Designed miniproteins, single chains, continued (5). Designs and how they scored, part 4

Each design is a single chain, and the fold is of that chain. pLDDT is the mean over its residues in the fold that is shown.

## One batch from the design tools (miniprotein)

Design m16112
Fold by ESMFold2-Fast:
Structure m16112 (fold): chain A 67 residues (1-67)
Amino acid sequence: MEAQELLERGRELLAAGKPEEAARQYRKAIELDPNLYEAYAALAVALERLGKPEEAREYLKKAAELA
């Protein structure tokens, strides 16, 4: 699955200490599958690491609505 592949790439990037690149992969996963709640939750984690807690909270809310 395309969205699942992007989610996995994002997780690898986040583990490698690249939250900016991880966030880009997660946003692409959301574009391909807007109902993939894991991508919204993962993007929120990446945004927290980037010092964007307000944006992270918005995506956590979307993840909760889809779960």
Scores: mean pLDDT 83

Design m16113
Fold by ESMFold2-Fast:
Structure m16113 (fold): chain A 78 residues (1-78)
Amino acid sequence: MIEEYKKLLEKDPKNAKALTKLGEALFREGKLEEAEEYAKKALEIDPKNKEAWALLAAVYAAQGDEEKAAEYAAKALA
């Protein structure tokens, strides 16, 4: 999974969907800092990417930052 998304990004580094999916895979592996970085990269390319906002909310919730988690979850729902 992670390796497949990395190969996609080698061919198209501005693929917001692939960046979001790679971030989700990293989140599932417990790599919260890397997951946050990929979610932010996806949002730089596509700020309307609700999946990337939801991932960022999940990362902050896992880190114990309830305020940021709530803020980004609201953006994922908008």
Scores: mean pLDDT 82

Design m16114
Fold by ESMFold2-Fast:
Structure m16114 (fold): chain A 60 residues (1-60)
Amino acid sequence: SEITELMKEVERLAKEKLPPEEAEKFIKEVEDQVLRHLARGDEEAAIETARKAIEELKKM
């Protein structure tokens, strides 16, 4: 799914850009937000959350 591919990119970039402990916390925070949106049936908000996380990591 699109969200699965986006979350793989979040994990890849976080591990590349951040120290291991910070990467783990960042990934968990984004995953928790994505899962919260999906639990409410808001797939568009879940996708947007992952995309914004990718954009933020690319700025680092």
Scores: mean pLDDT 86

Design m16115
Fold by ESMFold2-Fast:
Structure m16115 (fold): chain A 55 residues (1-55)
Amino acid sequence: SELERLGERVIAGLEEALASGDEVLKRVAEHEARKVIDTLPAEYRERVEELLARI
């Protein structure tokens, strides 16, 4: 579904930002994640929240 693909993209963006250690990429990924988190299926929301806690 479109929401599943959105969740996958958001998770990938957060994981890439965390792996990079780049503070600008982290802020961008956090902003994008926070904009859409409420629309994501519960499984994706939990993973996004986990990654956001590490930013």
Scores: mean pLDDT 86

Design m16116
Fold by ESMFold2-Fast:
Structure m16116 (fold): chain A 74 residues (1-74)
Amino acid sequence: VNEKIAEGLEKLAEKSKNPVIARALRTAARMAREGYKPEDVIKALETTAQALGASPEDVKKAVEEARKVIEEAR
């Protein structure tokens, strides 16, 4: 499951037009591979994107797309 979540998040990063969101998604994918819980992966995505200066709207969209990836992986 963790590998499938990580792969999905990496694909979202590749499709992202926002380099900050793409970087946050890749960080979240790495955490998923390392066995972090889905809730911690989402929190890391949100926190990393905010720290890198992504807009609240872009962060919200990225989190919603990441939640779909996690739901599809289970």
Scores: mean pLDDT 81

Design m16117
Fold by ESMFold2-Fast:
Structure m16117 (fold): chain A 71 residues (1-71)
Amino acid sequence: MEELIEQLIKEVEEAVKLAKELLKQGKRELAKKILESLKGLIPLARKVPGGEELVKALEKAVEEIEKLLEE
């Protein structure tokens, strides 16, 4: 389980990197889709035993992307 959570956290970090790149290119709609997907994963991650770090990673990712969308 821990290995799966670690892999998911890495994927969340890659999703943030992709969203930042898309925003630099003016592709706001695609960045918004990534944001919506990450937001939808938070309630699911909270149901996973040992998912606390994944929830934290998702919440941080959502905050970073939302902040960039406001700029």
Scores: mean pLDDT 81

Design m16118
Fold by ESMFold2-Fast:
Structure m16118 (fold): chain A 70 residues (1-70)
Amino acid sequence: MLEEVREELARFAREVAEKHPDDLKGIADEVKRRVDELAEKYGLTPEQRRRLRLFAVEEASRLHLERKKA
């Protein structure tokens, strides 16, 4: 379950980064919003939601830096 949620979030983060390569804050905000939606959908605990949010921000930042170079 958590791995599936993380994969879905990673795909979303990549899509958002491709659309907004120069807007790290915008990417992070969109990804955080998606985390809240997924947390509700999959019934995540507050701790799982917090960890997922941290993962999402980290992925968004990494993808933004990679897209900037392409």
Scores: mean pLDDT 73

Design m16119
Fold by ESMFold2-Fast:
Structure m16119 (fold): chain A 68 residues (1-68)
Amino acid sequence: SFAEELIEKAKAGEIGLGEAARLLAEHYAETGDEEALEAAAKLLHEANPAISVKDALEGIKESLKVSK
């Protein structure tokens, strides 16, 4: 899947964790793919350990609501 491919690239160092998280969040906004949303939150936590996965997930959802 698109989400799985981006996660693999990020883990391999082919793409930055933050960039992969952004692309996953955009994919979620377009498709409603919950796996992409969860993956984006996890990658944001890896990039910014001060932010919990739960907080990252809520932040992504709030950002998408405000952007509409």
Scores: mean pLDDT 78

Design m16121
Fold by ESMFold2-Fast:
Structure m16121 (fold): chain A 65 residues (1-65)
Amino acid sequence: DKIIEIVEEVLGKKPVKRDDNFYELGGDKAKRYKIVLKLEKEFNVKIPLEDAEKLVSVKEIEEYL
């Protein structure tokens, strides 16, 4: 899964489960923003900052995209 791969790469944590919270995995605001930027590039989409703040797990990202 490309979303899980991006999250694992940015957070430096493996394995990442679909419902794991990024803050609990040691993801600060900068890492979470980096995840969003990589998702925008990979899926050719733009994610507004308001929506990006809600994307705190792989599950939330999959349901958004």
Scores: mean pLDDT 79

Design m16122
Fold by ESMFold2-Fast:
Order: structure tokens, then C-alpha cells, then sequence
Structure m16122 (fold): chain A 57 residues (1-57)
């Protein structure tokens, strides 16, 4: 689905930023921004970004 592809992109972004030494909160903010650019609402983008980053840590 489109949402699955968006989440895959968000996860790849999060993994890249974490490898570069970005903090948890910086990665959440950047992933949230990416999701909102892809049409996800602010509330859902915050939830999804936090879930993705927590799963990677």
C-alpha cells in the first residue's frame, strides 16, 4: 500500500540519521517532517515517527 511505502521511506531516513549520530528527538522531528510532506497529519506523523525510532533503538 502507499502507506507501507511511506513508512519504509521513513524507516530508511531514521536509520540513516541514527547512523550519522543524530539524537532520538532530532530523528523523530525529521521523520515527522518527512511524513507530513507525504500527506500524513501532524498527530499521526508524530505517532508513526516515534514508533519507528523507538523500534530502531
Amino acid sequence: SLMEKIKEGARSLAESLLRQGASKEEVIEEVKRFLQLMGVSEEEAERIAREIVEELL
Scores: mean pLDDT 87

Design m16123
Fold by ESMFold2-Fast:
Structure m16123 (fold): chain A 89 residues (1-89)
Amino acid sequence: MKREEIIKKLEELKAKTTNPAAKQLLDSLIDDVKNGGITVEMLDAIAKTIEVARKELEAAGRLTPETRANFDALLKVIEEAKKIVEEVE
């Protein structure tokens, strides 16, 4: 199933996603799949980057309800993308 099936499932996930930041992340992931593929390890690294950014905004007093919702949506799509990649095995 590999690359083409991953792209299809990521596009289906994007169609169900309403958050603009999460849609943008899914577009980047789809492009990464087209240009070489993605791994669970890459997705874990992205999740770590998102967690660090959230923590920095919280420490700066800049974590608004909207920004929190964006980070939650980003982490949710990473979790769903990991499930999609695991199905390729």
Scores: mean pLDDT 81

Design m16124
Fold by ESMFold2-Fast:
Structure m16124 (fold): chain A 78 residues (1-78)
Amino acid sequence: AEDLARANEIFASLSPEDKELFRKAVIEAAKSLDDPTKADPVTILRKAREIVEKKSTDPEVQEKLVEALEAMERAHAA
């Protein structure tokens, strides 16, 4: 899907530090759920986006990570 390709392009353009921020956001999103085993991937990705929006101090990095997460959400929802 076009959305998955777009997410991959954004991830390829990220610095190692920005990739680590993304990884930590996904892990924190999963841990924030009452039962992670019952959550679908879209729910985890939405929570990761909220965490990125709260913790990212660089607006450009935040926009890129949010776009990648939204693209992944669309790919999984379709």
Scores: mean pLDDT 74

Design m16125
Fold by ESMFold2-Fast:
Structure m16125 (fold): chain A 88 residues (1-88)
Amino acid sequence: MEAEKHFLLGLQLAEQERYEEAVEHLRKAIELDPDFWEAYFELGRVLAKLKRYEEALEYYRKALEIAEEKGDEEKVQEVRAAIEELEA
């Protein structure tokens, strides 16, 4: 699926510390699949690496909303931990 290909490219670019390019591919993954929790969560993480903390929080909040909507308690806890780490 095209959304998953962009997500995987984003992850690969982030591992290479090519964060701006990773953001571009993760945004495309979200555009193709607006319910793609992993893409929102990784985009938040990458934006935090870029020190774009307000944008990171916005995408973590979107990931939290998706996880809560799906009743995925483990993902809810994972996002909340990431938000707390940024605010610490």
Scores: mean pLDDT 87

Design m16126
Fold by ESMFold2-Fast:
Structure m16126 (fold): chain A 55 residues (1-55)
Amino acid sequence: GPTPEELEALRKRFEAEVEAGVQALKLATAVVLKKPQAEIEELEQKLKEAEEAAS
């Protein structure tokens, strides 16, 4: 079966994927609500960082 180290790696990957999903939802919400461009650009950067961490 999986080792504790393998389970921890899987959990970290799930946490990174969840964070990427949360950032994507925040960006989509900001776009729908027509938030200022500066706020949208900040959220786009955070999503990019979260997606890179999930990869």
Scores: mean pLDDT 84

Design m16127
Fold by ESMFold2-Fast:
Structure m16127 (fold): chain A 61 residues (1-61)
Amino acid sequence: SMEEELKRKKEMIEGIVYAHLLKRGLSEDEAREIAKKVAEKLDVDNFSLEQIDRILEEVLA
């Protein structure tokens, strides 16, 4: 379904951001929470890596 596809895309975005934050030295819990916030602010059907970086900077500020 369309809902299942959107959920899958959101999970992919969360995974990408989560992995990036872990590499930056954040804890698993912190990385997971921030990744969810970033995914909520993105259009899961139309986003860029630059948008992810921008939102990350806002969330971490």
Scores: mean pLDDT 76

Design m16128
Fold by ESMFold2-Fast:
Structure m16128 (fold): chain A 104 residues (1-104)
Amino acid sequence: SMIESLLKEIEQFDPELAEKIKKALEEEDLEELEKVLEELEEKVKKKIEEIKKEADEKIKELEAEGKLEEVRKVVSETVAEILRLIGVVISAELLLRYAKEKIK
């Protein structure tokens, strides 16, 4: 189902937050869902900042060594990882939207 697919994306990033979202959905607790979404977004933002910093440091080292092909690989991998994390936030937002329409 759509819900199971969206939860799986969140679970791959943070299993504990995924369980909190699942429980909030089962309990029809929109306030808890919004709170968990905020926690998830903060964790994703922090992780993206950490990834960018690590990538920048690695790229500078590789550029100093003239390893341009390895620089391209680091850039590609960094972009892919950040896009995956953005996907986690989108998945959470879609779950919240679905819950707001189904929970009265």
Scores: mean pLDDT 84

Design m16129
Fold by ESMFold2-Fast:
Structure m16129 (fold): chain A 58 residues (1-58)
Amino acid sequence: SAAEALAALRAHGGAGRGAAATFGMGVKDGQPELGARGAAEVAASAGDEAAARTALSG
């Protein structure tokens, strides 16, 4: 899930800095689709393809 992807970002702190900023910026710019895609990319990078698909689909 997106929550699991975000938890992974929090655990990695510095390594997740850019990804977390990109995800937040997508939401901040009023582009929820980009935010969901950012979460999906983070989940995929963490090795959770199912969570990545779920994040993208809503």
Scores: mean pLDDT 51

Design m16130
Fold by ESMFold2-Fast:
Structure m16130 (fold): chain A 80 residues (1-80)
Amino acid sequence: SELEERLRELVDELMELYYEIMENGTEEQKKKAEELLKEMEEKVSEIFLDESLSHEEKLEKAAEVVEETIEKLKEILKES
Protein backbone atom coordinates (compact mmCIF):
# COMPACT_ATOMS: atom_id res chain seq x y z
CA SER A 1 0.00 0.00 0.00
CA GLU A 2 1.01 3.66 -0.39
CA LEU A 3 1.13 4.12 3.40
CA GLU A 4 3.39 1.06 3.80
CA GLU A 5 5.71 2.39 1.04
CA ARG A 6 5.85 5.84 2.72
CA LEU A 7 6.65 4.29 6.12
CA ARG A 8 9.44 2.20 4.53
CA GLU A 9 10.89 5.32 2.85
CA LEU A 10 10.78 7.24 6.16
CA VAL A 11 12.49 4.36 8.01
CA ASP A 12 15.23 4.28 5.34
CA GLU A 13 15.81 8.05 5.77
CA LEU A 14 15.85 7.70 9.56
CA MET A 15 18.40 4.85 9.45
CA GLU A 16 20.69 6.83 7.09
CA LEU A 17 20.70 9.76 9.56
CA TYR A 18 21.18 7.42 12.54
CA TYR A 19 24.18 5.67 10.94
CA GLU A 20 25.73 9.05 10.00
CA ILE A 21 25.54 10.11 13.67
CA MET A 22 26.89 6.73 14.87
CA GLU A 23 29.90 6.93 12.48
CA ASN A 24 30.72 10.68 12.62
CA GLY A 25 29.03 12.05 15.76
CA THR A 26 30.38 12.86 19.20
CA GLU A 27 29.76 10.42 22.08
CA GLU A 28 26.97 12.74 23.35
CA GLN A 29 25.31 12.86 19.89
CA LYS A 30 25.52 9.03 19.63
CA LYS A 31 23.89 8.62 23.06
CA LYS A 32 21.07 11.05 22.15
CA ALA A 33 20.50 9.22 18.83
CA GLU A 34 20.34 5.81 20.58
CA GLU A 35 17.84 7.17 23.14
CA LEU A 36 15.66 8.67 20.36
CA LEU A 37 15.68 5.39 18.39
CA LYS A 38 14.69 3.42 21.52
CA GLU A 39 11.86 5.89 22.31
CA MET A 40 10.65 5.70 18.69
CA GLU A 41 10.68 1.86 18.75
CA GLU A 42 8.65 1.85 22.00
CA LYS A 43 6.07 4.32 20.58
CA VAL A 44 5.73 2.41 17.29
CA SER A 45 5.34 -0.88 19.21
CA GLU A 46 2.54 0.66 21.34
CA ILE A 47 0.78 1.88 18.17
CA PHE A 48 0.85 -1.59 16.55
CA LEU A 49 -0.40 -3.24 19.78
CA ASP A 50 -3.37 -0.81 19.99
CA GLU A 51 -6.43 -2.93 19.11
CA SER A 52 -8.61 0.22 18.81
CA LEU A 53 -6.68 1.43 15.71
CA SER A 54 -7.22 0.23 12.12
CA HIS A 55 -4.23 -1.01 10.09
CA GLU A 56 -4.20 2.29 8.12
CA GLU A 57 -4.36 4.37 11.34
CA LYS A 58 -1.43 2.35 12.75
CA LEU A 59 0.65 3.05 9.62
CA GLU A 60 -0.25 6.78 9.72
CA LYS A 61 0.60 7.08 13.45
CA ALA A 62 3.85 5.13 12.98
CA ALA A 63 4.82 7.44 10.07
CA GLU A 64 4.20 10.50 12.30
CA VAL A 65 6.48 9.08 15.03
CA VAL A 66 9.23 8.25 12.48
CA GLU A 67 8.97 11.76 10.93
CA GLU A 68 9.26 13.36 14.40
CA THR A 69 12.33 11.21 15.14
CA ILE A 70 13.93 12.18 11.78
CA GLU A 71 13.55 15.89 12.68
CA LYS A 72 15.11 15.31 16.12
CA LEU A 73 18.05 13.42 14.53
CA LYS A 74 18.56 16.33 12.09
CA GLU A 75 18.70 18.72 15.08
CA ILE A 76 21.40 16.54 16.72
CA LEU A 77 23.49 16.79 13.53
CA LYS A 78 23.09 20.62 13.48
CA GLU A 79 24.54 20.81 17.05
CA SER A 80 27.97 19.73 15.74
Scores: mean pLDDT 86

Design m16131
Fold by ESMFold2-Fast:
Structure m16131 (fold): chain A 57 residues (1-57)
Amino acid sequence: MLYRATGDFTAQTPEDLSLKKGEVVEVLGNAPLGKVRVRSLATGREGLVPGAGLEPL
């Protein structure tokens, strides 16, 4: 399912993915500490982002 970033997120760990506000991602799975594994549709990159920073499309 596709989600949109509600704001800018800057990666804080090597496993995190930086996102820009409005960037569309596909959720691939759950991760610890309220994070989710996503793939950016703009870049094709994968990583962890806070689930609270995403809204469903």
Scores: mean pLDDT 82

Design m16132
Fold by ESMFold2-Fast:
Structure m16132 (fold): chain A 77 residues (1-77)
Amino acid sequence: ASLGIELDENAVVTKVTPGSPAEKAGLKVGDKIVSVNGIPITKPEQVEAALEAGKPVEITVERDGKLVTYTVTPEAA
């Protein structure tokens, strides 16, 4: 399952694919993923482990020192 994003070692969004679920939800390059469904993210691979195609997930990111939560439905990889 995919959101259409690329993450660095610190779970910071480095790329958002045009037309992806992440772009449609409003995720941007530079957003740091801090939790998925309320579970803290310490490694990028934990984001992938939380994703299921067609199942909405709550992604909380830090943007400009503020926490913002988005609901995103992943697509099949």
Scores: mean pLDDT 81

Design m16133
Fold by ESMFold2-Fast:
Structure m16133 (fold): chain A 88 residues (1-88)
Amino acid sequence: SLRERLFEAVREALSPYAPADTAERIAEEVAELATWSFSDPNLTPEQVAIGAALKTRQLLDEAGLSAVSKAVSEAVYEAVLRLLEEER
């Protein structure tokens, strides 16, 4: 449930900037990382969201989408943070 909500939030943030297949692949990896990180009680929602944003930027750069990676990573940070704050 949390993983699915994170997946949809990240995919939606990626949709304006990346092709659907790329958005889905990145969203899957980022949602898994964020879900696992959020299970650590020593990490804040902000720290988890930062990790998700950095991973998104890395994956977009690797996919050749470096021109949009900053804007997309910022959108992912905001989307993930908002969702995790609701689970707090």
Scores: mean pLDDT 85

Design m16134
Fold by ESMFold2-Fast:
Structure m16134 (fold): chain A 80 residues (1-80)
Amino acid sequence: MVLSDEQKEALFNGFDTDKDGKLDRAEFRAALRLLAHEAGRTLSDAEIEALFAAADTDKDGVLDRAEFNAALDRLEALLN
């Protein structure tokens, strides 16, 4: 699975329910589970939390677009 920048932006905007330009843990988890399912895979809660923690560089408990894109790049490596 390979995501374009447009697909990453669409996914971020689709799961940013608060429209604040940030994804919380619940929104991130839902997005990653959807992508794993589309790839014919499943992710554990521990794998999702590890990806979130690695992407959350400022430790604020939410991901901006750049942090989310970095998490998606790690997910693509994990699913391939």
Scores: mean pLDDT 76

Design m16135
Fold by ESMFold2-Fast:
Structure m16135 (fold): chain A 68 residues (1-68)
Amino acid sequence: SAMEQAELEAKLQAMLASATAFLRANLPEDEAARLVAELQRIAAEALRTGDLEGASRRMLELVVRAAS
């Protein structure tokens, strides 16, 4: 439904914004930009498939890897 789609989009945008802010605060500009592009790809795929859980996991894995 449109309401379910709007909620999915809002949650994905919130996760994307938080992960983007973390990467930009903790990494060089060029590396942050590359990883933000990857986060955007993950979010776009989740919007297409409806897989919020998978997107959350992949975004977390990316952030953890970047912090290591």
Scores: mean pLDDT 84

Design m16136
Fold by ESMFold2-Fast:
Structure m16136 (fold): chain A 91 residues (1-91)
Amino acid sequence: MEEEARKRREEILKLFKERNGYTPSLEEQLFILEVVLKLLEAYRQWARDVLANPPPLVTPAFLAEMAAELPQIDRDIELTRVEIKLLKEEL
């Protein structure tokens, strides 16, 4: 996980610098990751609530797609938490 988090951050920073001509500060990187984490956690909670108590007229296909996305969302949350931890250690 930590090695995957480091590689993802390195690739994102490389692409960002190529597109924008500068490297964001560690504080800016941390802020962005914390926002992303909150959005991912909010989506996961919403998806879990919908799956636990499906609203009327929600299709079984929609519920199946949502359930299939959750493992990837869980992985993205864990990777983002590790990236935040590593960035805080650099500050």
Scores: mean pLDDT 83

Design m16137
Fold by ESMFold2-Fast:
Structure m16137 (fold): chain A 79 residues (1-79)
Amino acid sequence: SNAEEAERLAKEGEELAARGEEAFAAGDYRRAAELFRRAAELYDEAASLTEDPEKQRELALKATAARIRAVGAEVEAEL
């Protein structure tokens, strides 16, 4: 069931990251930052629940990418 939980969390993270990109494109940088930050948290949780090193690595990279996007959105929100 941990594998199923990891898959659900990863999917939710992907959905939030996609919504973050939509918010960023719309100029809603504060919302985009929040969505990317939550996506990163979900990818980290998914990575913690998987025993597959390849999937762990993939999820860790997705979390890192989401954090980079969150920082970019936070910078834009302060301009």
Scores: mean pLDDT 90

Design m16138
Fold by ESMFold2-Fast:
Order: C-alpha cells, then structure tokens, then sequence
Structure m16138 (fold): chain A 57 residues (1-57)
C-alpha cells in the first residue's frame, strides 16, 4: 500500500509539466487535479505506466 498525499500529486504534475509540457497524459493529470479527482489521478498514472511498459516490450 502506497500513501500518496495531495501535495505529492500536485508536485508530480508540476514536475511533469516542466519536463514534458506537450504530453497529453500530463495535461490529463493537471485536469484531474483541478477537478479534485485523486482516484482518477492514480488510475491515469497506473495506465500510463502500463502503456509505457507495453511499448518497451
């Protein structure tokens, strides 16, 4: 079990925007954060990691 705070999610989105501002996933993360949908943010992050793993395989 991983505990992720609201502040950590915000910091993660800010760092991702700085590194990859044109990334559609980062834009979706920012949108969900503004909506306050923390569960949606976690789900999106998990899907992104799965997609990256599939591309590397």
Amino acid sequence: PVVVTDEQIRALVDEALAARPDDEVVRELARLLLAGDLEGLRALHARRLAAEAAREA
Scores: mean pLDDT 66

Design m16139
Fold by ESMFold2-Fast:
Structure m16139 (fold): chain A 65 residues (1-65)
Amino acid sequence: ADLEAGLQELARAVNEAIEKGMSVEELRKLVDEKFAELRARFEPAHQPLLDSVREAVDLIIERLE
């Protein structure tokens, strides 16, 4: 539940950044910050899932340019 809530918060922050017209560089920095927060909050067992989600998000951001 807490991990899902953290991922939903990340999705909301990314959507808000896109709506504001943030650059791809600024969006990547936002994603880096949010994933650092998630990694600090959750146990090592969840890190492979966070790595997979981060890879998917990076691919989406790359396609926005």
Scores: mean pLDDT 74

Design m16140
Fold by ESMFold2-Fast:
Structure m16140 (fold): chain A 70 residues (1-70)
Amino acid sequence: MTLEEAIERMKKLIEELKKVDPSTAEQAKKFLDELEKRYETATPEERQHLLEIAKEMIDQLEKYIENKKK
């Protein structure tokens, strides 16, 4: 998974989250906006770290959405 792919995955998860918890979705969107801002100025080394952060956020969002749908 590239950082670009991770960002797109996060966008889709935030859209799903908006349907079950709009307030948490807005917080996740702010995090994504900050991540995209960092991506614009990131070195290749920083992009690798941002990808690891994005993957962690994806895992957390997926678990949160799954728990909310239960």
Scores: mean pLDDT 80

Design m16141
Fold by ESMFold2-Fast:
Structure m16141 (fold): chain A 73 residues (1-73)
Amino acid sequence: ELQELADYYLSIDPNHPSAYYYLGLVYYKEKNYDKAIEYYEKALELAKKSENEETVKILEEKLKETKEAKEKS
């Protein structure tokens, strides 16, 4: 499950962007948009440090989508 994947990546590499991305997805599904934004921003910070342009684009889109969902809900 997404939480288990996040826990796994955090246990082996706390700087892995995927861990925070999965945490963001968990909170997004629970409609806790504030925490989803927090974790997506953490994942984005780490992805930018690794210069992974594709992951950065995905995270920027997820952040935009989540912020819009928060404003509409």
Scores: mean pLDDT 77

Design m16142
Fold by ESMFold2-Fast:
Structure m16142 (fold): chain A 89 residues (1-89)
Amino acid sequence: MKEEAKKYNEEGKEYFKKKEYLEALKYYLKAIELDPDYAEAYANLGEVYYELKRYDSAVYFYEKALELEPDNEELKKKLEEAKEELKKE
């Protein structure tokens, strides 16, 4: 199952690069379904929601990823960026 989760995460990244955000969400959700501790997949869900301007969901998934990887400085930066966008509206 963990190898399958990684495969779905990589497929989600390919859809994200193509700006096919709904397909990216589908694949990242499959990744966390197979491996609920997959921090990278939660961070990638946050990225998709950020691009969709769903900053509340972006914050939620970045916080979930950061619970799994508390010392990830890049993830902390992304979380703060999403929180700043959420405050503007």
Scores: mean pLDDT 86

Design m16143
Fold by ESMFold2-Fast:
Formats: sequence, structure tokens, C-alpha cells
Structure m16143 (fold): chain A 86 residues (1-86)
Amino acid sequence: MKADELIEKGLKALSEGDYEKAVQYFEEAIKLDPNNARAYILLGTAYLLLGEYDKAIEYFKKAIEVDPNNEEAKSLLERAEKVKKS
């Protein structure tokens, strides 16, 4: 299975509310393509939806390391940090 196919399955799991299954698909996508900033953003988003704020922050930071100009990852990082403090 290619990383893009795993991302597609993860997105389907997110749409179905199966956030834990989405995490597993995005983790496998990152194993196949560790430089895919989108996969880190999606994994962070799945953890945010699970209430796992520290993990969400970790993966949004990883997305920024891979793609330093990714404004979506930066915005999601700020959101996750604010939610954790609330």
C-alpha cells in the first residue's frame, strides 16, 4: 500500500468519526513517507479530535519541520496549544 492510499483510508476514517483508526492509517503513511507534511498534519488533527493535545502539538511541530512555510500546520499548532490551556 502506498502512502497516498493510507492517507485516503485515514481521511475516510476521520469522516466516519473513527479517529483511532485514522491515527493508525496516518502513522503507517508516515512510515512509508516520513517527509510528507500533510500526513503529519492529518495525524495531529486526529489526535486533536481524540483530545490528545500533547501528541497533536508534537505532530504539528513535525509538519513544520518538514515544511517550514506550511501556514496550515502553524495555525493548527496555535489552536492545539490554546485548547490544551483551556
Scores: mean pLDDT 86

Design m16144
Fold by ESMFold2-Fast:
Structure m16144 (fold): chain A 79 residues (1-79)
Amino acid sequence: MAVEYYNKGIEYMRQGDFLKAADYFEKAGELYREQEQYKFAAQMYLLASTMYEMAGDFEKAREYRKKAEEAAALAAQKE
């Protein structure tokens, strides 16, 4: 479930494993997006973007920042 992936992301983030943290935040974001929980999806994609930036993967960081912006726009349309 999305919350389980989020919790694992936080766990790996605290351990300094930013790539694993990003992977789990990405999975949580995908599940929230599928559930049309776009506000939470945007937050998860933003966390994934930040983790990729911390890991030095600036290309993935830009990709997930864009996904976060897209999800945030969808959340705004749903009020």
Scores: mean pLDDT 86

Design m16145
Fold by ESMFold2-Fast:
Structure m16145 (fold): chain A 70 residues (1-70)
Amino acid sequence: NKKEIREEILKLIGEILDIIGEIIELEKELKEAKKKGDEEKVKEIEKKIKELKEKLEKLREKLKELEKKL
């Protein structure tokens, strides 16, 4: 029981770290796009970051639910 929950937590942490990595890369691209004055690319990247942050929030909620079962 607890072993399976720990396995799911580790998998979820991996997914969270992957999304954080994507956000960091997109924030670098956002900084570059702002420096170039590319308004269209800025809006596109900001939208992607927002979507990833929403996904990250849902995964963090799942992590809290799993931690309560430990």
Scores: mean pLDDT 86

Design m16146
Fold by ESMFold2-Fast:
Structure m16146 (fold): chain A 107 residues (1-107)
Amino acid sequence: SHMEELEALRKQREEELRRIVKAIVNALYKQGKISKEDAEKILNSSYAERVKILEEKLGKDFAIRFDEAVTLAELGLLYGVSRETLIRSIANLLDIDEKVLREELEK
């Protein structure tokens, strides 16, 4: 049914968003911006705990940009923005190398 299709699409977008967030965090670790322990904590934390860790390790402005990047990814998935456009936009916003971010997303 139409409602079952909408639920399936929502679940797929949520899974894709989780994969993008994991790729961002792993890219930050690989570029030496956070430790492996910090990356693991961020990925296993609540939203509030994640914000606190990001603020403590990378500063308030970076924590805001991280939330902006997650929001851009969520809206981009909802509105069908290309994967390449999302990678470029997120990488530029967070000062991450596009190739590193792309590699983490392809895992």
Scores: mean pLDDT 86

Design m16147
Fold by ESMFold2-Fast:
Structure m16147 (fold): chain A 87 residues (1-87)
Amino acid sequence: SELAERIERLLERAEEALEAGDYFEAETLLSLAIMLATSELSLEEASLSLADKLVKQGVDRERAEELARRIEELRERLLPLLKALQA
């Protein structure tokens, strides 16, 4: 899946930025990955989980669940770090 490959590349770059301490770059890259995962969906599909949204866009179920998990793990890791920087 081209979409899955694009999201995976963005997540790899976001993970590298996080490890390097570039938290704002990591946030930007993660935001782009989320946008790609959700951008082509109708209002009726807005309530779907992130994994279900990826499946609706043609990503295989197992790969969609892995990508959704990685996105949520990065979000949970980044949010407290970003909040600390804004204090």
Scores: mean pLDDT 81

Design m16148
Fold by ESMFold2-Fast:
Structure m16148 (fold): chain A 73 residues (1-73)
Amino acid sequence: SKAKAEEGKEYAKKAAEAAKKGDFEKAVEYGSKAVKAGLASGDATTGTGLALDGIGNALEAAIKAGKKMPPIK
């Protein structure tokens, strides 16, 4: 499951980058994918934590910009 853990880290990075660009929909989308990959890795604590950090950054950026985030599927 190392491949899934790495996938989760990549999605978490993409979520943070999207949030910095102000693309909040993409930030939430990548954050959701990072959570799913983290859970699939069998190391939910590490993968999910990284993904939640990315989502948190996206939410903070959205609040500052006055945007709403879509629900996580």
Scores: mean pLDDT 65

